# Designed miniproteins, single chains: the designs that were tried, part 25

Each design is a single chain, and the fold is of that chain. pLDDT is the mean over its residues in the fold that is shown.

## One batch from the design tools (miniprotein)

Design m852
Fold by ESMFold2-Fast:
Structure m852 (fold): chain A 95 residues (1-95)
Amino acid sequence: LSEEVKKALREFAGVDSEADIPRVVDAFLTVLETSDPEVVAKAFREKAEEVLKLLPADQQAEFQALVDALIAAILARDAAAIRAELTALMRFLLS
């Protein structure tokens, strides 16, 4: 069940392997160049809450921690931190 949810999330994000992560990260950073970080953080948090409900209870805490770290990086406007945290989140979905 968790593998099917992770697979659906990977397909939605356009990530089927580790090699896709840089493309997804670069696309996200491009969106942030013309967007209000608070608006992006809110939209991401709302989408993450929808996803969280589909994950097994034992994976929800890890996913929430990764989401919280990414939101903090977005609000800090730290491109290097956003790249690192989004990469970690994508790797979680690939595992």
Scores: mean pLDDT 77

Design m853
Fold by ESMFold2-Fast:
Structure m853 (fold): chain A 56 residues (1-56)
Amino acid sequence: MARLEAAFKLGFEDAQNTPAELAAQKLQTAVDVMQSLGLSQDHINAYVEGYKAGLQ
C-alpha cells in the first residue's frame, strides 16, 4: 500500500503548509483535481485522512 501511504503523507504536508482559514477550500480543490485525474477513491480518502491529521 505504498501509494496510499504516499497520498496520506502528501495530504499531511499540504495541511502543514496551508493556513487554517483556507484548509477547507484547499482540501476541496485537491479532491476535485484528484477526481478529474481519475484517481481511485482509496487514494483520495488516504489524502483526506492525511490532510485532517496534518491540521491537528
Scores: mean pLDDT 79

Design m854
Fold by ESMFold2-Fast:
Structure m854 (fold): chain A 107 residues (1-107)
Amino acid sequence: SEKEKKIGEILLEITETIVDLIYGNISFEEAKERIEELLDELAEIKGLSEERKKLALEGFRLILEKLVKAKTSEEIQKNLEYLAKLLNLVLEGASKSELEKLLEEIR
């Protein structure tokens, strides 16, 4: 469907933003702004509440900060796994409690 195609495009742009950040092609602030815009579009398509959207944004911010500070491939891999888990929760319309639990795990 058109919505599924748009979700796929958003996920690809999120992935490209993360790759650009890891490679040092963009700043943390630029990556954060791009992810916020993409998540805003995804939230509209998925019907996320403002509260769940804010939790997801906080999760992405924490992951981006940890990726910028990562010194080993193991640290990068761990934070990419958190990213995949966060994206899955957003796509599945996870509860506030599930998002908060993941945020505590990432912290």
Scores: mean pLDDT 84

Design m855
Fold by ESMFold2-Fast:
Structure m855 (fold): chain A 98 residues (1-98)
Amino acid sequence: SDVEDLESFIKALENQRKALEEAETDLEFEVQGALAVMTLSLAIKFLKKKGYPEEYIEKLEAQRDALSAAVRARDKEGAIAHLNEAIKTLKEMAEKLK
């Protein structure tokens, strides 16, 4: 189910957000941030393959790029904010499928 696949990506990103919040070192933050970027990139690839609306894909790509930039800048608050917006977008998409 597309809903089950989206819910799986949402849960993975929520777990990664918690790991990012709990990161105590720059290395832990960079590793957890990279994992979140990879998970979001996989979610975007899945949504593109399934033919979801371009407006949602573009919004998620912008949030992924913003997350990646924040991780590179070691901006923990910015990274968490961008990840929260991506999770919110995915939740809005999942609700429209119910």
Scores: mean pLDDT 88

Design m856
Fold by ESMFold2-Fast:
Structure m856 (fold): chain A 80 residues (1-80)
Amino acid sequence: MEEQIERDISVALARIAVVTAALSGNDDEVAETIKRLAEIFKEKNMPGLLEALREAADTARSLGFPKGAEAAEKYIKELE
């Protein structure tokens, strides 16, 4: 169950990062944060990258940041 815990942590980190960036009120900042998150997760080979990006897309969209959501969806498509 270590793998599941690591995935849950990745999802939680993605949510926290997007919510924190959203406090800026700037959709470009949210999109840049999601891009950095994806790059770091790929570089560190972190489990749950796909689940983390889906959480980031959903969080960005629900908070009214369409560019952020689109950035996450672009990375999801590249991983499929």
Scores: mean pLDDT 80

Design m857
Fold by ESMFold2-Fast:
Structure m857 (fold): chain A 84 residues (1-84)
Amino acid sequence: PEPVLHVLTPEELKEAQELADKIIKENARSIINKSLEQALEKGVLSEEEVEELRKKAEEYIKNNDLEGIKALLEELADKLGKSI
């Protein structure tokens, strides 16, 4: 039997939101760092470009800018995909 309605307590909702935010930020950092390292290794990006993008990623994460994080990930995916 699956629950038809599920309501979180205020505490559970806050914890779920904080956990989701933490997971998104940690996963974003991991993916961005791996993509940047791969781009550097393949010569798609210079060390300077990697440092600039890493700083932008940290700024987006600090500001909880999920749209900025997504745009950065899409840019990295595009650059890596075209280089193969």
Scores: mean pLDDT 73

Design m858
Fold by ESMFold2-Fast:
Structure m858 (fold): chain A 75 residues (1-75)
Amino acid sequence: MEKPKIEVKYENGVATVTNTSDHPVDVYLIHRDGTMTLLAKNLKPGETVKIPVKGTATILAVDENGNMDIKTVKP
């Protein structure tokens, strides 16, 4: 089983997160104040979730085995 992998694209104030892994991942947004928002649970391979972003944010993807992929989004 490969480590999880996500791609993040930013356009017009919206970040599009795509699961490019071969297995499902849970996707979280980590805010600058340390709060965390669940964006998608069991985001399937090839699926996307979209979020509005006004400042720097961290996107965390976690798989069933606790493996992680982390991306920083900058507007």
Scores: mean pLDDT 80

Design m859
Fold by ESMFold2-Fast:
Structure m859 (fold): chain A 74 residues (1-74)
Amino acid sequence: LTPEQQAKVARVANAVLDAAEGKITLEEAKQTLRDAGLEHLIPVVEKAIEDAKAGADPFELANQVATEAARLLA
C-alpha cells in the first residue's frame, strides 16, 4: 500500500474502534469511510458495530475492517 492508502486504512480502523466503543456515532464512522473512498465497506462496518454491541471485541472488529480496507485499496 502507498503511504496515502495506509493512512486511509488507519483512519477507517480508528473510526470503527471509536464507534464500537461509543466515542463517535455510526453516521460519523460512515462519513469517514466515504471521505476515504471506501463506501463499499459501509455494510461491513455496520455489521462490525452491531457485533461490538453484541459483545464482540472492538479491537478484533477494527482489525478485520482494516484488513478488508487494505484488500480493496491494493
Scores: mean pLDDT 79

Design m860
Fold by ESMFold2-Fast:
Structure m860 (fold): chain A 64 residues (1-64)
Amino acid sequence: SAAAEAAAREGARAAAEAARQGDDVKMNTLGRQGSEAALAIGGEEGGELGGREATRVYIDGKDA
């Protein structure tokens, strides 16, 4: 699941960057891609762990 968590975190980081640029469409697309990748790599468990990490990364990155 480390790969699933990494995919979710990367999606969240990219989504946070898009949010900082004011691109809500890109933000939603990148966040969704990260979540889908986490599910594909780690299944339900990977999606759950990735979701928690993605939320943290997104919140931290959004205001950076």
Scores: mean pLDDT 76

Design m861
Fold by ESMFold2-Fast:
Structure m861 (fold): chain A 52 residues (1-52)
Amino acid sequence: MREKLLEEAKKIARDGIDRGMPIINIIRRNQSLGISKEIAEEAIKEIMEEDL
């Protein structure tokens, strides 16, 4: 289900951003877990917009 993948991607993105991980590494980590680049990028965008 897309919603479950986005939820998992957001957890990975939040952890990565909080740790200062480069965006490309956050995307790669999501892909290693079977999450598409598109969903990973959407999750990163949502997390970054929450911090504005």
Scores: mean pLDDT 79

Design m862
Fold by ESMFold2-Fast:
Structure m862 (fold): chain A 97 residues (1-97)
Amino acid sequence: MDLEEEIKKLEKEAKRFESLKDYYTAGATYFRLGKLYYELKDYEKAVEYYEKALEYFEKANADKSVIKEVLLNLAKAYKELGDYKKAEEYEKKAKEL
C-alpha cells in the first residue's frame, strides 16, 4: 500500500472522528499516524500526532494502559529530537499511571 495515500486517508479519518466526537477512535487514528511518521523518521510530525492522540484518549477516559503506551512513544520521539527533558517528563508520567 502507498504510505503517502495511507497517511492522507488516516488524516481525513482522524478529522472525521473528531467532528463526530468519537474521541477514542480519533485518538487511536492519531496514534497510528504518529507511529507511521516515527517510522519515516519525521519525529516532529510523530510528536504532533502523539500529542493529539494523548489529548483525545484523555477526553475519551481511555484505559491507563493505552495512555501509558502513548506517553512512552512521545518520550521515544522526543529522545530522537534531542529533547531529553521532555522525554524524561513523559517517561515519568507513564510510570506514575
Scores: mean pLDDT 88

Design m863
Fold by ESMFold2-Fast:
Structure m863 (fold): chain A 83 residues (1-83)
Amino acid sequence: MELSPEQQATLEQIREIWYRYSKQFYEALAAGDAARARAIADQMRAEIRALIAADTSLSPELKAQLLAAADRATAQAYAMAAA
């Protein structure tokens, strides 16, 4: 099913945020900087949640799916930083 241009733009922004922060997160983790890794995970989650909250083009179902994915990713990042 085709996404609207507005939906596509929001999903592209989420992908860009995920890519950028994930790269920084793994670099911080590899450097042994757990505090920085957690801060990056928090910033990524906050930015994705703010983007989803401000969006008016996504269905409530798609918003719920994206928020759940962001929460799972953040929980996993915290577990990795704590190890």
Scores: mean pLDDT 81

Design m864
Fold by ESMFold2-Fast:
Structure m864 (fold): chain A 73 residues (1-73)
Amino acid sequence: SNEDKIEEFEKRLKELVKNASSLSREELMKELEKLQKEIDEIMKTATEEQRKKLMEIAEKSVKEAVEIMEKKE
């Protein structure tokens, strides 16, 4: 179900953010592109409530990932 996909997406996104400091900028960008494709697939069949939840999760995690990326040398 879309709920299961959103839950799995959140879990995967949290792991990516947690490990972001250990990833190169190239690896981080590649993983973010994969997650964007996953969002696009879920959005095709998601209800309004599911879309809202997915976007909230994505926005919070993207902000955190961007902050980590900005601190990379």
Scores: mean pLDDT 76

Design m865
Fold by ESMFold2-Fast:
Structure m865 (fold): chain A 80 residues (1-80)
Amino acid sequence: KELLELREKTVAALKAGDFEAAEAALRELFRLAFEKLSSKEDLLKLIGYYLGALGALLDGDVEAAIEHVENIVKVALEAA
């Protein structure tokens, strides 16, 4: 359940306004998801959602950042 644990950790940090912890957890979530993916389509989706989450984090848009995190998890789980 490492993906779900990292999702929970990232979302909790985002909601708490701890953006350094959120970015660190998001980076680990990306790394773990990347290791599960082998198709070009899934890798491009993962990269897009990761960049979207980083952009939302820089804008302080917690809702958008959470949506991108959920999309990262969905892509990784669909590949499993």
Scores: mean pLDDT 83

Design m866
Fold by ESMFold2-Fast:
Structure m866 (fold): chain A 93 residues (1-93)
Amino acid sequence: MIPEKPEENTVNTVAVYDKETKTLTVTTYNSKTNSIGEAVFENAEEEDAAEAAKSGAIGGLEGNGMKLKSLEVEEKEEGNKIIVKAVGTGEDE
């Protein structure tokens, strides 16, 4: 699942955990670089999804040279998938 295009000074990360394959897919959309990055982890657990989403958003902001201002996290279950969306908003230091 590709994250929505982020607003200025935001990084949006979506982590999708597939219960059937035990695969965690983490996709980060970075407003400053206007780029999408993806990482795939095998033999993951459901609890890894929230941490991966948060880490993606925070890490993207830090990579931008930004300080974390706010972090919003939303989790939902859709069939065999756990979907965690994290929106990190940053400020320039």
Scores: mean pLDDT 83

Design m867
Fold by ESMFold2-Fast:
Structure m867 (fold): chain A 71 residues (1-71)
Amino acid sequence: MLDRVVDEISKQLSSVVDASSDSIRQASLEAATNPDSMKKMVDILKKLGVPQEKVDRLEEEMRKIHEQVEA
């Protein structure tokens, strides 16, 4: 679950920013595991033009991961 969500965030982020794969993966992992980082990532993806539907799906999957980490 986590790896798939991180991969999808990385894929969306790499489509809108020109950065190293390591930087993109690190940002994606932070967003998937940290609620504050998730909110920042959602805002960035929306600002950079990622479709709302894709952002909403990623947010739901990140919330599921956060629930497992808090438990």
Scores: mean pLDDT 76

Design m868
Fold by ESMFold2-Fast:
Structure m868 (fold): chain A 71 residues (1-71)
Amino acid sequence: DQIQQLLQQLQSLSTYTSSGVLIDPAQLAQDFIRHYGLPPGQQIQVLRLTLQYIQQGYDPVTAIARAHQQI
């Protein structure tokens, strides 16, 4: 399942913010998907883009906002 693979990759990128708060990008992405009621195809796109933006150096909150703007 592509969704499960992407969520596992996002979870592996869990990190502390500059203020010392632990952020789990997988949990943030799941909360976002639930909030907007995204269908499976858009879920995969959001998860891929969020992963890509975090790898480019964006924080998880900014990464998911950027991903949403692309779908």
Scores: mean pLDDT 80

Design m869
Fold by ESMFold2-Fast:
Structure m869 (fold): chain A 75 residues (1-75)
Amino acid sequence: MELTLTVPFEDFFRALDELLAAYGRGPLFDPSKPANLNESDIARILATIGRLYGLALSYERLPDNKLRLTARPVE
């Protein structure tokens, strides 16, 4: 099952924890801490977490400082 969340950029860690929780993982991050990350940081985090939990994780930077996160189990 594929899951997608669209959130403000500062909610990146909260959104990632929500996606992980939907697959029975987490929490891994402090949701009260704002995301002060560049795009390479986001890509690295998603690649690392995806490998560890057997998930295909991706993101898309959207207008108005928004972010779309997508999670899918690896087949």
Scores: mean pLDDT 72

Design m870
Fold by ESMFold2-Fast:
Structure m870 (fold): chain A 81 residues (1-81)
Amino acid sequence: AEEAAKKAEEAAKKGDGEKAAKAGLEAAEEAGRNPADAAAGEAGLRAGVAAVKAAKNAKEAAAGTGAALAGIGALIQAGAA
């Protein structure tokens, strides 16, 4: 999750919206598999935000938004403990 988030942030810095969106989706998938893992949820949110910032079109923005929402969901579930 953290590695995928860093990959998304690096891709965003390089202006690679497609690569950032892909890394964001990977982070969201890891957060979804570990719903009580606050670190995975935070990484998913960070990756999603980076993907949205790097998005060049609505499809890439939607992918980043989905990743951010998955991260938020995992954080809420972890915080409910």
Scores: mean pLDDT 72

Design m871
Fold by ESMFold2-Fast:
Structure m871 (fold): chain A 86 residues (1-86)
Amino acid sequence: GRAQIQQALALLQQARQNLQAGNVDDAIRQAHRAVQLLRQAPATPQVAQAIDYARQAIANLRAGNVDQAIQYFDQAIQHLQQALQQ
């Protein structure tokens, strides 16, 4: 529910900050935890899009595309913020 979305949002925000600090592995771990929490939340369009963007961010980090991963994290964060507005 709402608690899982709030926790996932915090994890994605931490992942974004870890990328600014160069901590790619920590960012990947936090993004995976966020996706796990979001899969337990109600399947709204905003939650589904946030999961997709978070997964694309992880894929881009594994490919070395840090700037694109940051853009995908920002999109995932925006969709979760919209989900919390009810």
Scores: mean pLDDT 88

Design m872
Fold by ESMFold2-Fast:
Order: structure tokens, then C-alpha cells, then sequence
Structure m872 (fold): chain A 87 residues (1-87)
């Protein structure tokens, strides 16, 4: 659908911002990119996408150091807002 195409574009833009953020280690950025692409590809609804993004945030909180997590959380929150705007 047009909405899911817009969501895919938002996710890819956020992946590039995460990769470009010097606060995020390169290995963590690539792991997040892979997880975000899997989440986007598997989600058929905004509700499913939001639930999987919450799980990704929990993964990041348990895996990343505090500075990297804070940066990633900012990007994930911006992505969630942009997704809600197109829903």
C-alpha cells in the first residue's frame, strides 16, 4: 500500500541517520539496520510495527552503552512520530 511504501522510506532514512551518527558504534548501527529492515518487511500494520519497534528499543537498552542507547532512542522516537503522521 502507499502507506507501507511511505513507512519503508521513513525506515530507510532513519537507518542512514543512525549510520551517520558518530555516537552510534558502526557494528551497532549495522545490527540496528538489519533489525529495522526485518521489522519493516514483516509488519503488515502500524500496530505490529509499533510493537516490534518497542521490542527493538528494549533490545537496544539491554545491549548498547548509555550514550549509544540515548542516541538510538532519539532516532527511534523520531521514526515512530513520522510513522504515526502517515498512518
Amino acid sequence: SHMMEQIRAIVEEMIERIRADPRVPAAAGEELAARLREIQARSTSVEELQALLRELSEWAAGTLDAAAYRAVEGHLLEMAVRIQEVA
Scores: mean pLDDT 84

Design m873
Fold by ESMFold2-Fast:
Structure m873 (fold): chain A 100 residues (1-100)
Amino acid sequence: SSENERVLALMEERLAALREAVAARDADRAISQAKGMMFLALTHRDSFSPEQRARVIALLEEARALLEEYLATETDADRRAQIRSLLAHMDALIAELRAA
């Protein structure tokens, strides 16, 4: 649907912002953008076609990879724990979407 294509476009914009945040080493912005992507995927999960769901999974997997890359350079213990928790939630969501 046109609404689902708008959701995908918003997820792509958030992924771009996430990439910029990771490059800038802005953990708060990176976490916020990744959470925004997850929220969009969760709230629209039942309305995606199989092809759109595959695109959502690909976007979330790219976001996950960017957060893992950032985590490797993060030295703050509380921030590392927050990112690990977020990665675990992203893994669960990706697994759920793949099973649908």
Scores: mean pLDDT 90

Design m874
Fold by ESMFold2-Fast:
Structure m874 (fold): chain A 74 residues (1-74)
Amino acid sequence: MDELEREALRLYLEAAALAADDPEAQARLNGLIQTHNERVRAVRENVPDEEKDAAITELTREFIAGVRELIAAI
């Protein structure tokens, strides 16, 4: 696991713990996860192999930013 993926997982777990008793925060976190998964799927299906890693790295950075904003809002 690269350092960026490890940071994304760490932030996700922190956000999930903070959102455990907050249905609105849970819905926002689930929305971030679904959007990220849909975008990663699109990259896997439509982007050439040589460009996949760069595209997924950019999506992971956007996911991290979204999770950080959610944590700050909880």
Scores: mean pLDDT 84

Design m875
Fold by ESMFold2-Fast:
Structure m875 (fold): chain A 87 residues (1-87)
Amino acid sequence: MLSPEEEKLLDELEKLLLAGLMWASERLAAQGRDPQPLYDLVEALAKAALTLSKEQLEELIERLREVNAQRDVEAFERTVRELIAEL
């Protein structure tokens, strides 16, 4: 069962994933590229995150915050894929 602290971390994670997804999908669409594969990856990571511990969620949040700051679509996609593979 999720603790209130884990629920707060999941909310933070969801906000970071949504922020990165919205930014990256806008960049992909502006380039005439399909954002659907990125939506599928973000959904998969969000679902997997529900099974993570507090410590794992904190590490995931830090990694996503770092990649979001890079403003690089390929870095964002690669990071999401790597995080899913680590789960």
Scores: mean pLDDT 82

Design m876
Fold by ESMFold2-Fast:
Structure m876 (fold): chain A 70 residues (1-70)
Amino acid sequence: SAQTRARILTRWTDQTITRFSQAPQDLIDRMRQIRDDFQRLADDPNVTDSQVDTINRQYQGVMDQLAQSV
C-alpha cells in the first residue's frame, strides 16, 4: 500500500541521514524535511501512490546530489 511504501521510505531516509552525517548541512536539512514528509504520508490512511512518488522524486534528487558531494 502507499502507506506502507511511505513507512519504508521514512526508514530509508533516516538511514541515509545517518550514513551521510558529514554531508553539507543544506543537504542534511533537505533530507530531514523529506523524512518528515514521508512520515506524514505514512500516518495518513488516505495517502496515494502519487503523493509518495512526488516525495520519492525529491529524495532521489537529494541522493544524486549526495553522490556528487562524495
Scores: mean pLDDT 86

Design m877
Fold by ESMFold2-Fast:
Structure m877 (fold): chain A 86 residues (1-86)
Amino acid sequence: STPWEELMRRFAERALEEGLVEEILPRTRDAAEAEEKAEELLKQGKGAIVVRDEEGYYTIYVLPGEEGERLLAEIEKEALELRKKL
């Protein structure tokens, strides 16, 4: 598991605990498919967290747009700090 994968998993867990996740999409092993679905959700004004599990499946957690924007901003901040530590 990469530090990025761990970060995404932690944010997905937090979003679930806070009741922010509206839908969990079916898993896929295709990274490009997962990215396309996440991009479509963002274009619809929704948030998306993409998590890769140990078996190589990508799960997409769907959030309301306003909460998704806040969470994505926090993820980007943490990602920049993670890059600085590595």
Scores: mean pLDDT 78

Design m878
Fold by ESMFold2-Fast:
Structure m878 (fold): chain A 108 residues (1-108)
Amino acid sequence: MEKERKEKIREAALKVTQAGLLTISASSSVFVGERAARKGAPESLVREQLEGGIRAADNAIRLANEAKALAEKIKDYPEAQELAKLAEKIAKEAERVRARALELLRKV
């Protein structure tokens, strides 16, 4: 049982790490798209960057939610509580990046 719980903590930690990296990727794509739009780049390039950011953010939100669900099943462990909080923060950040990309797409 304890070994299985440690394995779930490792799985949650991996998903949190992947979600964090995807959130950084999403933020980068949105930043590039926003700058491209401001400089008058072709709409196709701006749309590609912003849509890429949305896809990365959607994947980050999914992984963060999966990590939180795994951590909540083993919430008696302090490490799981920290992973759940980190997953929630990453999901909120990814949601913010996604909302920004959608706002920018509306203007293209």
Scores: mean pLDDT 88

Design m879
Fold by ESMFold2-Fast:
Formats: sequence, C-alpha cells, structure tokens
Structure m879 (fold): chain A 67 residues (1-67)
Amino acid sequence: GIDFRQESQEDKDLYRYSLVSNPDLLEKYLASLPKVVAERELARLKAFYQSLSPEKRVRLEQLLKEK
C-alpha cells in the first residue's frame, strides 16, 4: 500500500525548504513565533538545510515547482 505518512513528511520537507530558500519568508515565519520557539525552529531549519545533499535539494526544488 501507499504510505501517506511518508508523502506527508515530503510535504513538510518541501515547506521547510521553501522557508530556508526564501530569506524574507523565513524572517516573517520566525517573527510570527515566540522568541524561544523561533530560536529552536531556526536551529531545526538550519540543521535540515545542512543535512540536505545536492540530490535532495534538486528533488525538493522539483517538488516545489509541481505544487
């Protein structure tokens, strides 16, 4: 069967990629959060971005264009 949870995770990865690839959206997103939450979320987003291989980045850019 198709794992909808795995597809949901890819959507979340795509959303995070859209934030980290657009500094203006990232800044607005972080400004909308409580300061402590914003610091944790920024650290998570940076760790996510640094963990991306070039192949994974190309995949997420392709998915972003499709959605």
Scores: mean pLDDT 73

Design m880
Fold by ESMFold2-Fast:
Structure m880 (fold): chain A 66 residues (1-66)
Amino acid sequence: SKAQEEAIEEHGKAVEEKYLSQGFSEKVARIQGLLARARMARELGDFEKAKQDYEEAYKLAKEMAK
């Protein structure tokens, strides 16, 4: 539902902002926000959204390792 999509998005933003406030880099904060979105999407049964957010987080993490 739209309410579930909005809840997932807001949760991800909150986690990203928390990591930024703790002094982590924008890339680390973004990865953590995406992982939080993916976990919440999975809990809500939205496996397509969970897969997309996990794949984006993994791609960013691989780029940081280079």
Scores: mean pLDDT 85

Design m881
Fold by ESMFold2-Fast:
Structure m881 (fold): chain A 77 residues (1-77)
Amino acid sequence: VKLKPEALALLEKHAPVKSLADAFRALLEYIAKEGLRDPDNPNIVDTSGELGKLIGKESIDLNSESFGEALKSLLEE
């Protein structure tokens, strides 16, 4: 399974991506390093920026199915 080229470029800004497990880790590191977590609820991620353009959502919940959907939207079929 491969990331979309634009998603790979975005996620590799902060962490190398060579596997699906690396993609999960890189997405979490991107969120952390760009400061996208809600300070009152760290499971809520602000995706109103560049990440949101790839996912198609303005926020995601890391503890919900929406995190898996967000990751899936970054993958090539």
Scores: mean pLDDT 72

Design m882
Fold by ESMFold2-Fast:
Order: structure tokens, then C-alpha cells, then sequence
Structure m882 (fold): chain A 80 residues (1-80)
């Protein structure tokens, strides 16, 4: 289903970003990025489970991805 596909993409995104953070950042910054990404993923899943339209789900997914990537890049640029 569309819901299952989005959940799979979110889980894959979550794992990849957290892996990159743990690899490239201090433990403190990696934990902060992990917490933000996990919260953003949780919000998108909750909205989809509440019956968000495909269009809204796509918008929320994009926003969560941009926020997670942004936090990771901000931390990398401050440390590297």
C-alpha cells in the first residue's frame, strides 16, 4: 500500500541519516540528529495513520527529509 511504501522509505531514511551522523559527528551531535530525525519520522507516520492524503503525506515526507538532512549538514559544517 501507499502507507506501507511511505513507512518503508521513512525507516530507510531514518537509518541512513543516523548511520551517517554516528560515522561523521561527535556522539553528542549524532544523538541530537538522531532525536530530531526520529521525532520528524514519528510525526509523518502519525499523520499518515490519521488518514493524511497522498499529497499531504508527500509534503510531510519531503519536509521531514529536508529537516533531518539540514540538521545533519549543520552539525557537519560546525565540526568539519
Amino acid sequence: SFEEEVKELLEKFRRKIIELAKKNLSPEDAKRVEEIVEEEVRRVIEEIERGASKSKAASLLTGAALRGIGEYLDAVLKEK
Scores: mean pLDDT 83

Design m883
Fold by ESMFold2-Fast:
Structure m883 (fold): chain A 85 residues (1-85)
Amino acid sequence: SKLYEVKEELQELLREVGFQKKSYTLDEIYLALGLYIIKKNLADPDNPTIVNLEGTLLGKMFGVKSFDTRDQELINEMIEKQTLK
């Protein structure tokens, strides 16, 4: 699997869920994002595919107030903006 270095804001999020490495696979980044959403209880109670991001580090990184977990293109684009090489 290809390894990526991450930008400072993503590394801060990764630390909050127990990850501290020099580089990560995409699978590790997706796992960490899922763990962050669970840890911060960000899933919308009325619509569990919607994640509420206002006031969170993840919302600051992605520049959005919410997103739909089914929007794989948007999620991939946001992650790509946070990865280095």
Scores: mean pLDDT 82

Design m884
Fold by ESMFold2-Fast:
Structure m884 (fold): chain A 87 residues (1-87)
Amino acid sequence: MSLLEQIKELVDEFVANVDKLSEEEAKEIVEKILELYKKLSEEDQKQAAEYIDRKLTEALLRHADDPEKVAMITKMGEYLAKEMKKL
């Protein structure tokens, strides 16, 4: 499995399980995504970033009427965006 595919699976896991994840568990998934992201080529980093943005945006829309889920997705998305900019 490619690093890009592993990132996509972790993003899908986060989005699918946002109801079940504690903040600590969500952060562990996000930190794993970041660890894999910095090993990617520039082309794959662009694809990963686009996938993350799309999936998190879709999740926000799907959970728009649940403030706790929106807060979790937003917090983790902001953390990912901030850390990815440092690389």
Scores: mean pLDDT 84

Design m885
Fold by ESMFold2-Fast:
Structure m885 (fold): chain A 72 residues (1-72)
Amino acid sequence: GAKPPEALEALDDARLVELGTRLLQELGYSEEFARRLAEAWVARGGATALYDTLLKHGVPEERIRAEAERLR
């Protein structure tokens, strides 16, 4: 997979889940489903696993980077 941005790797698990939840909600998922999905991927492989899944769901890399910078 692509290397995650440094800003994403700097976030703790709670902030990674918040980022994933928000970006998945922007794709049309409910908050409950988005949060559960983000939690599962963060638990499996942290920032790298979350980054890979967000890219596979069609979230642009630049949007992921911008949200990570906002949360730090």
Scores: mean pLDDT 85

Design m886
Fold by ESMFold2-Fast:
Structure m886 (fold): chain A 100 residues (1-100)
Amino acid sequence: MVERLEAAKERLLAALSADPEEAIRLVEQATKEAIHALLEAISRLTDEEMKAELEKLIAEIAALTKEAVRRLQAGEDPTPVIERLLELLERAIELLKEAE
């Protein structure tokens, strides 16, 4: 799980220096993989508080992904949104490490 989230972070970092079309692909691929990894983690957890925190992170990641893609399509700066996505992925990694 953590390795998949680390790979998603690397793709988001690559998106910051990519052309808009490639940046959209990297953001969508990274966030889709992150959400899938978090859903798999939720399915294995018995702690309802941890499940709720991860579900909240999934919702925030999904919302920020839409905003990042919208900005990239509009020719606007996606950097603040991608930086926030990186913070959420780091939070998810720390929560999953605590659950191990």
Scores: mean pLDDT 85

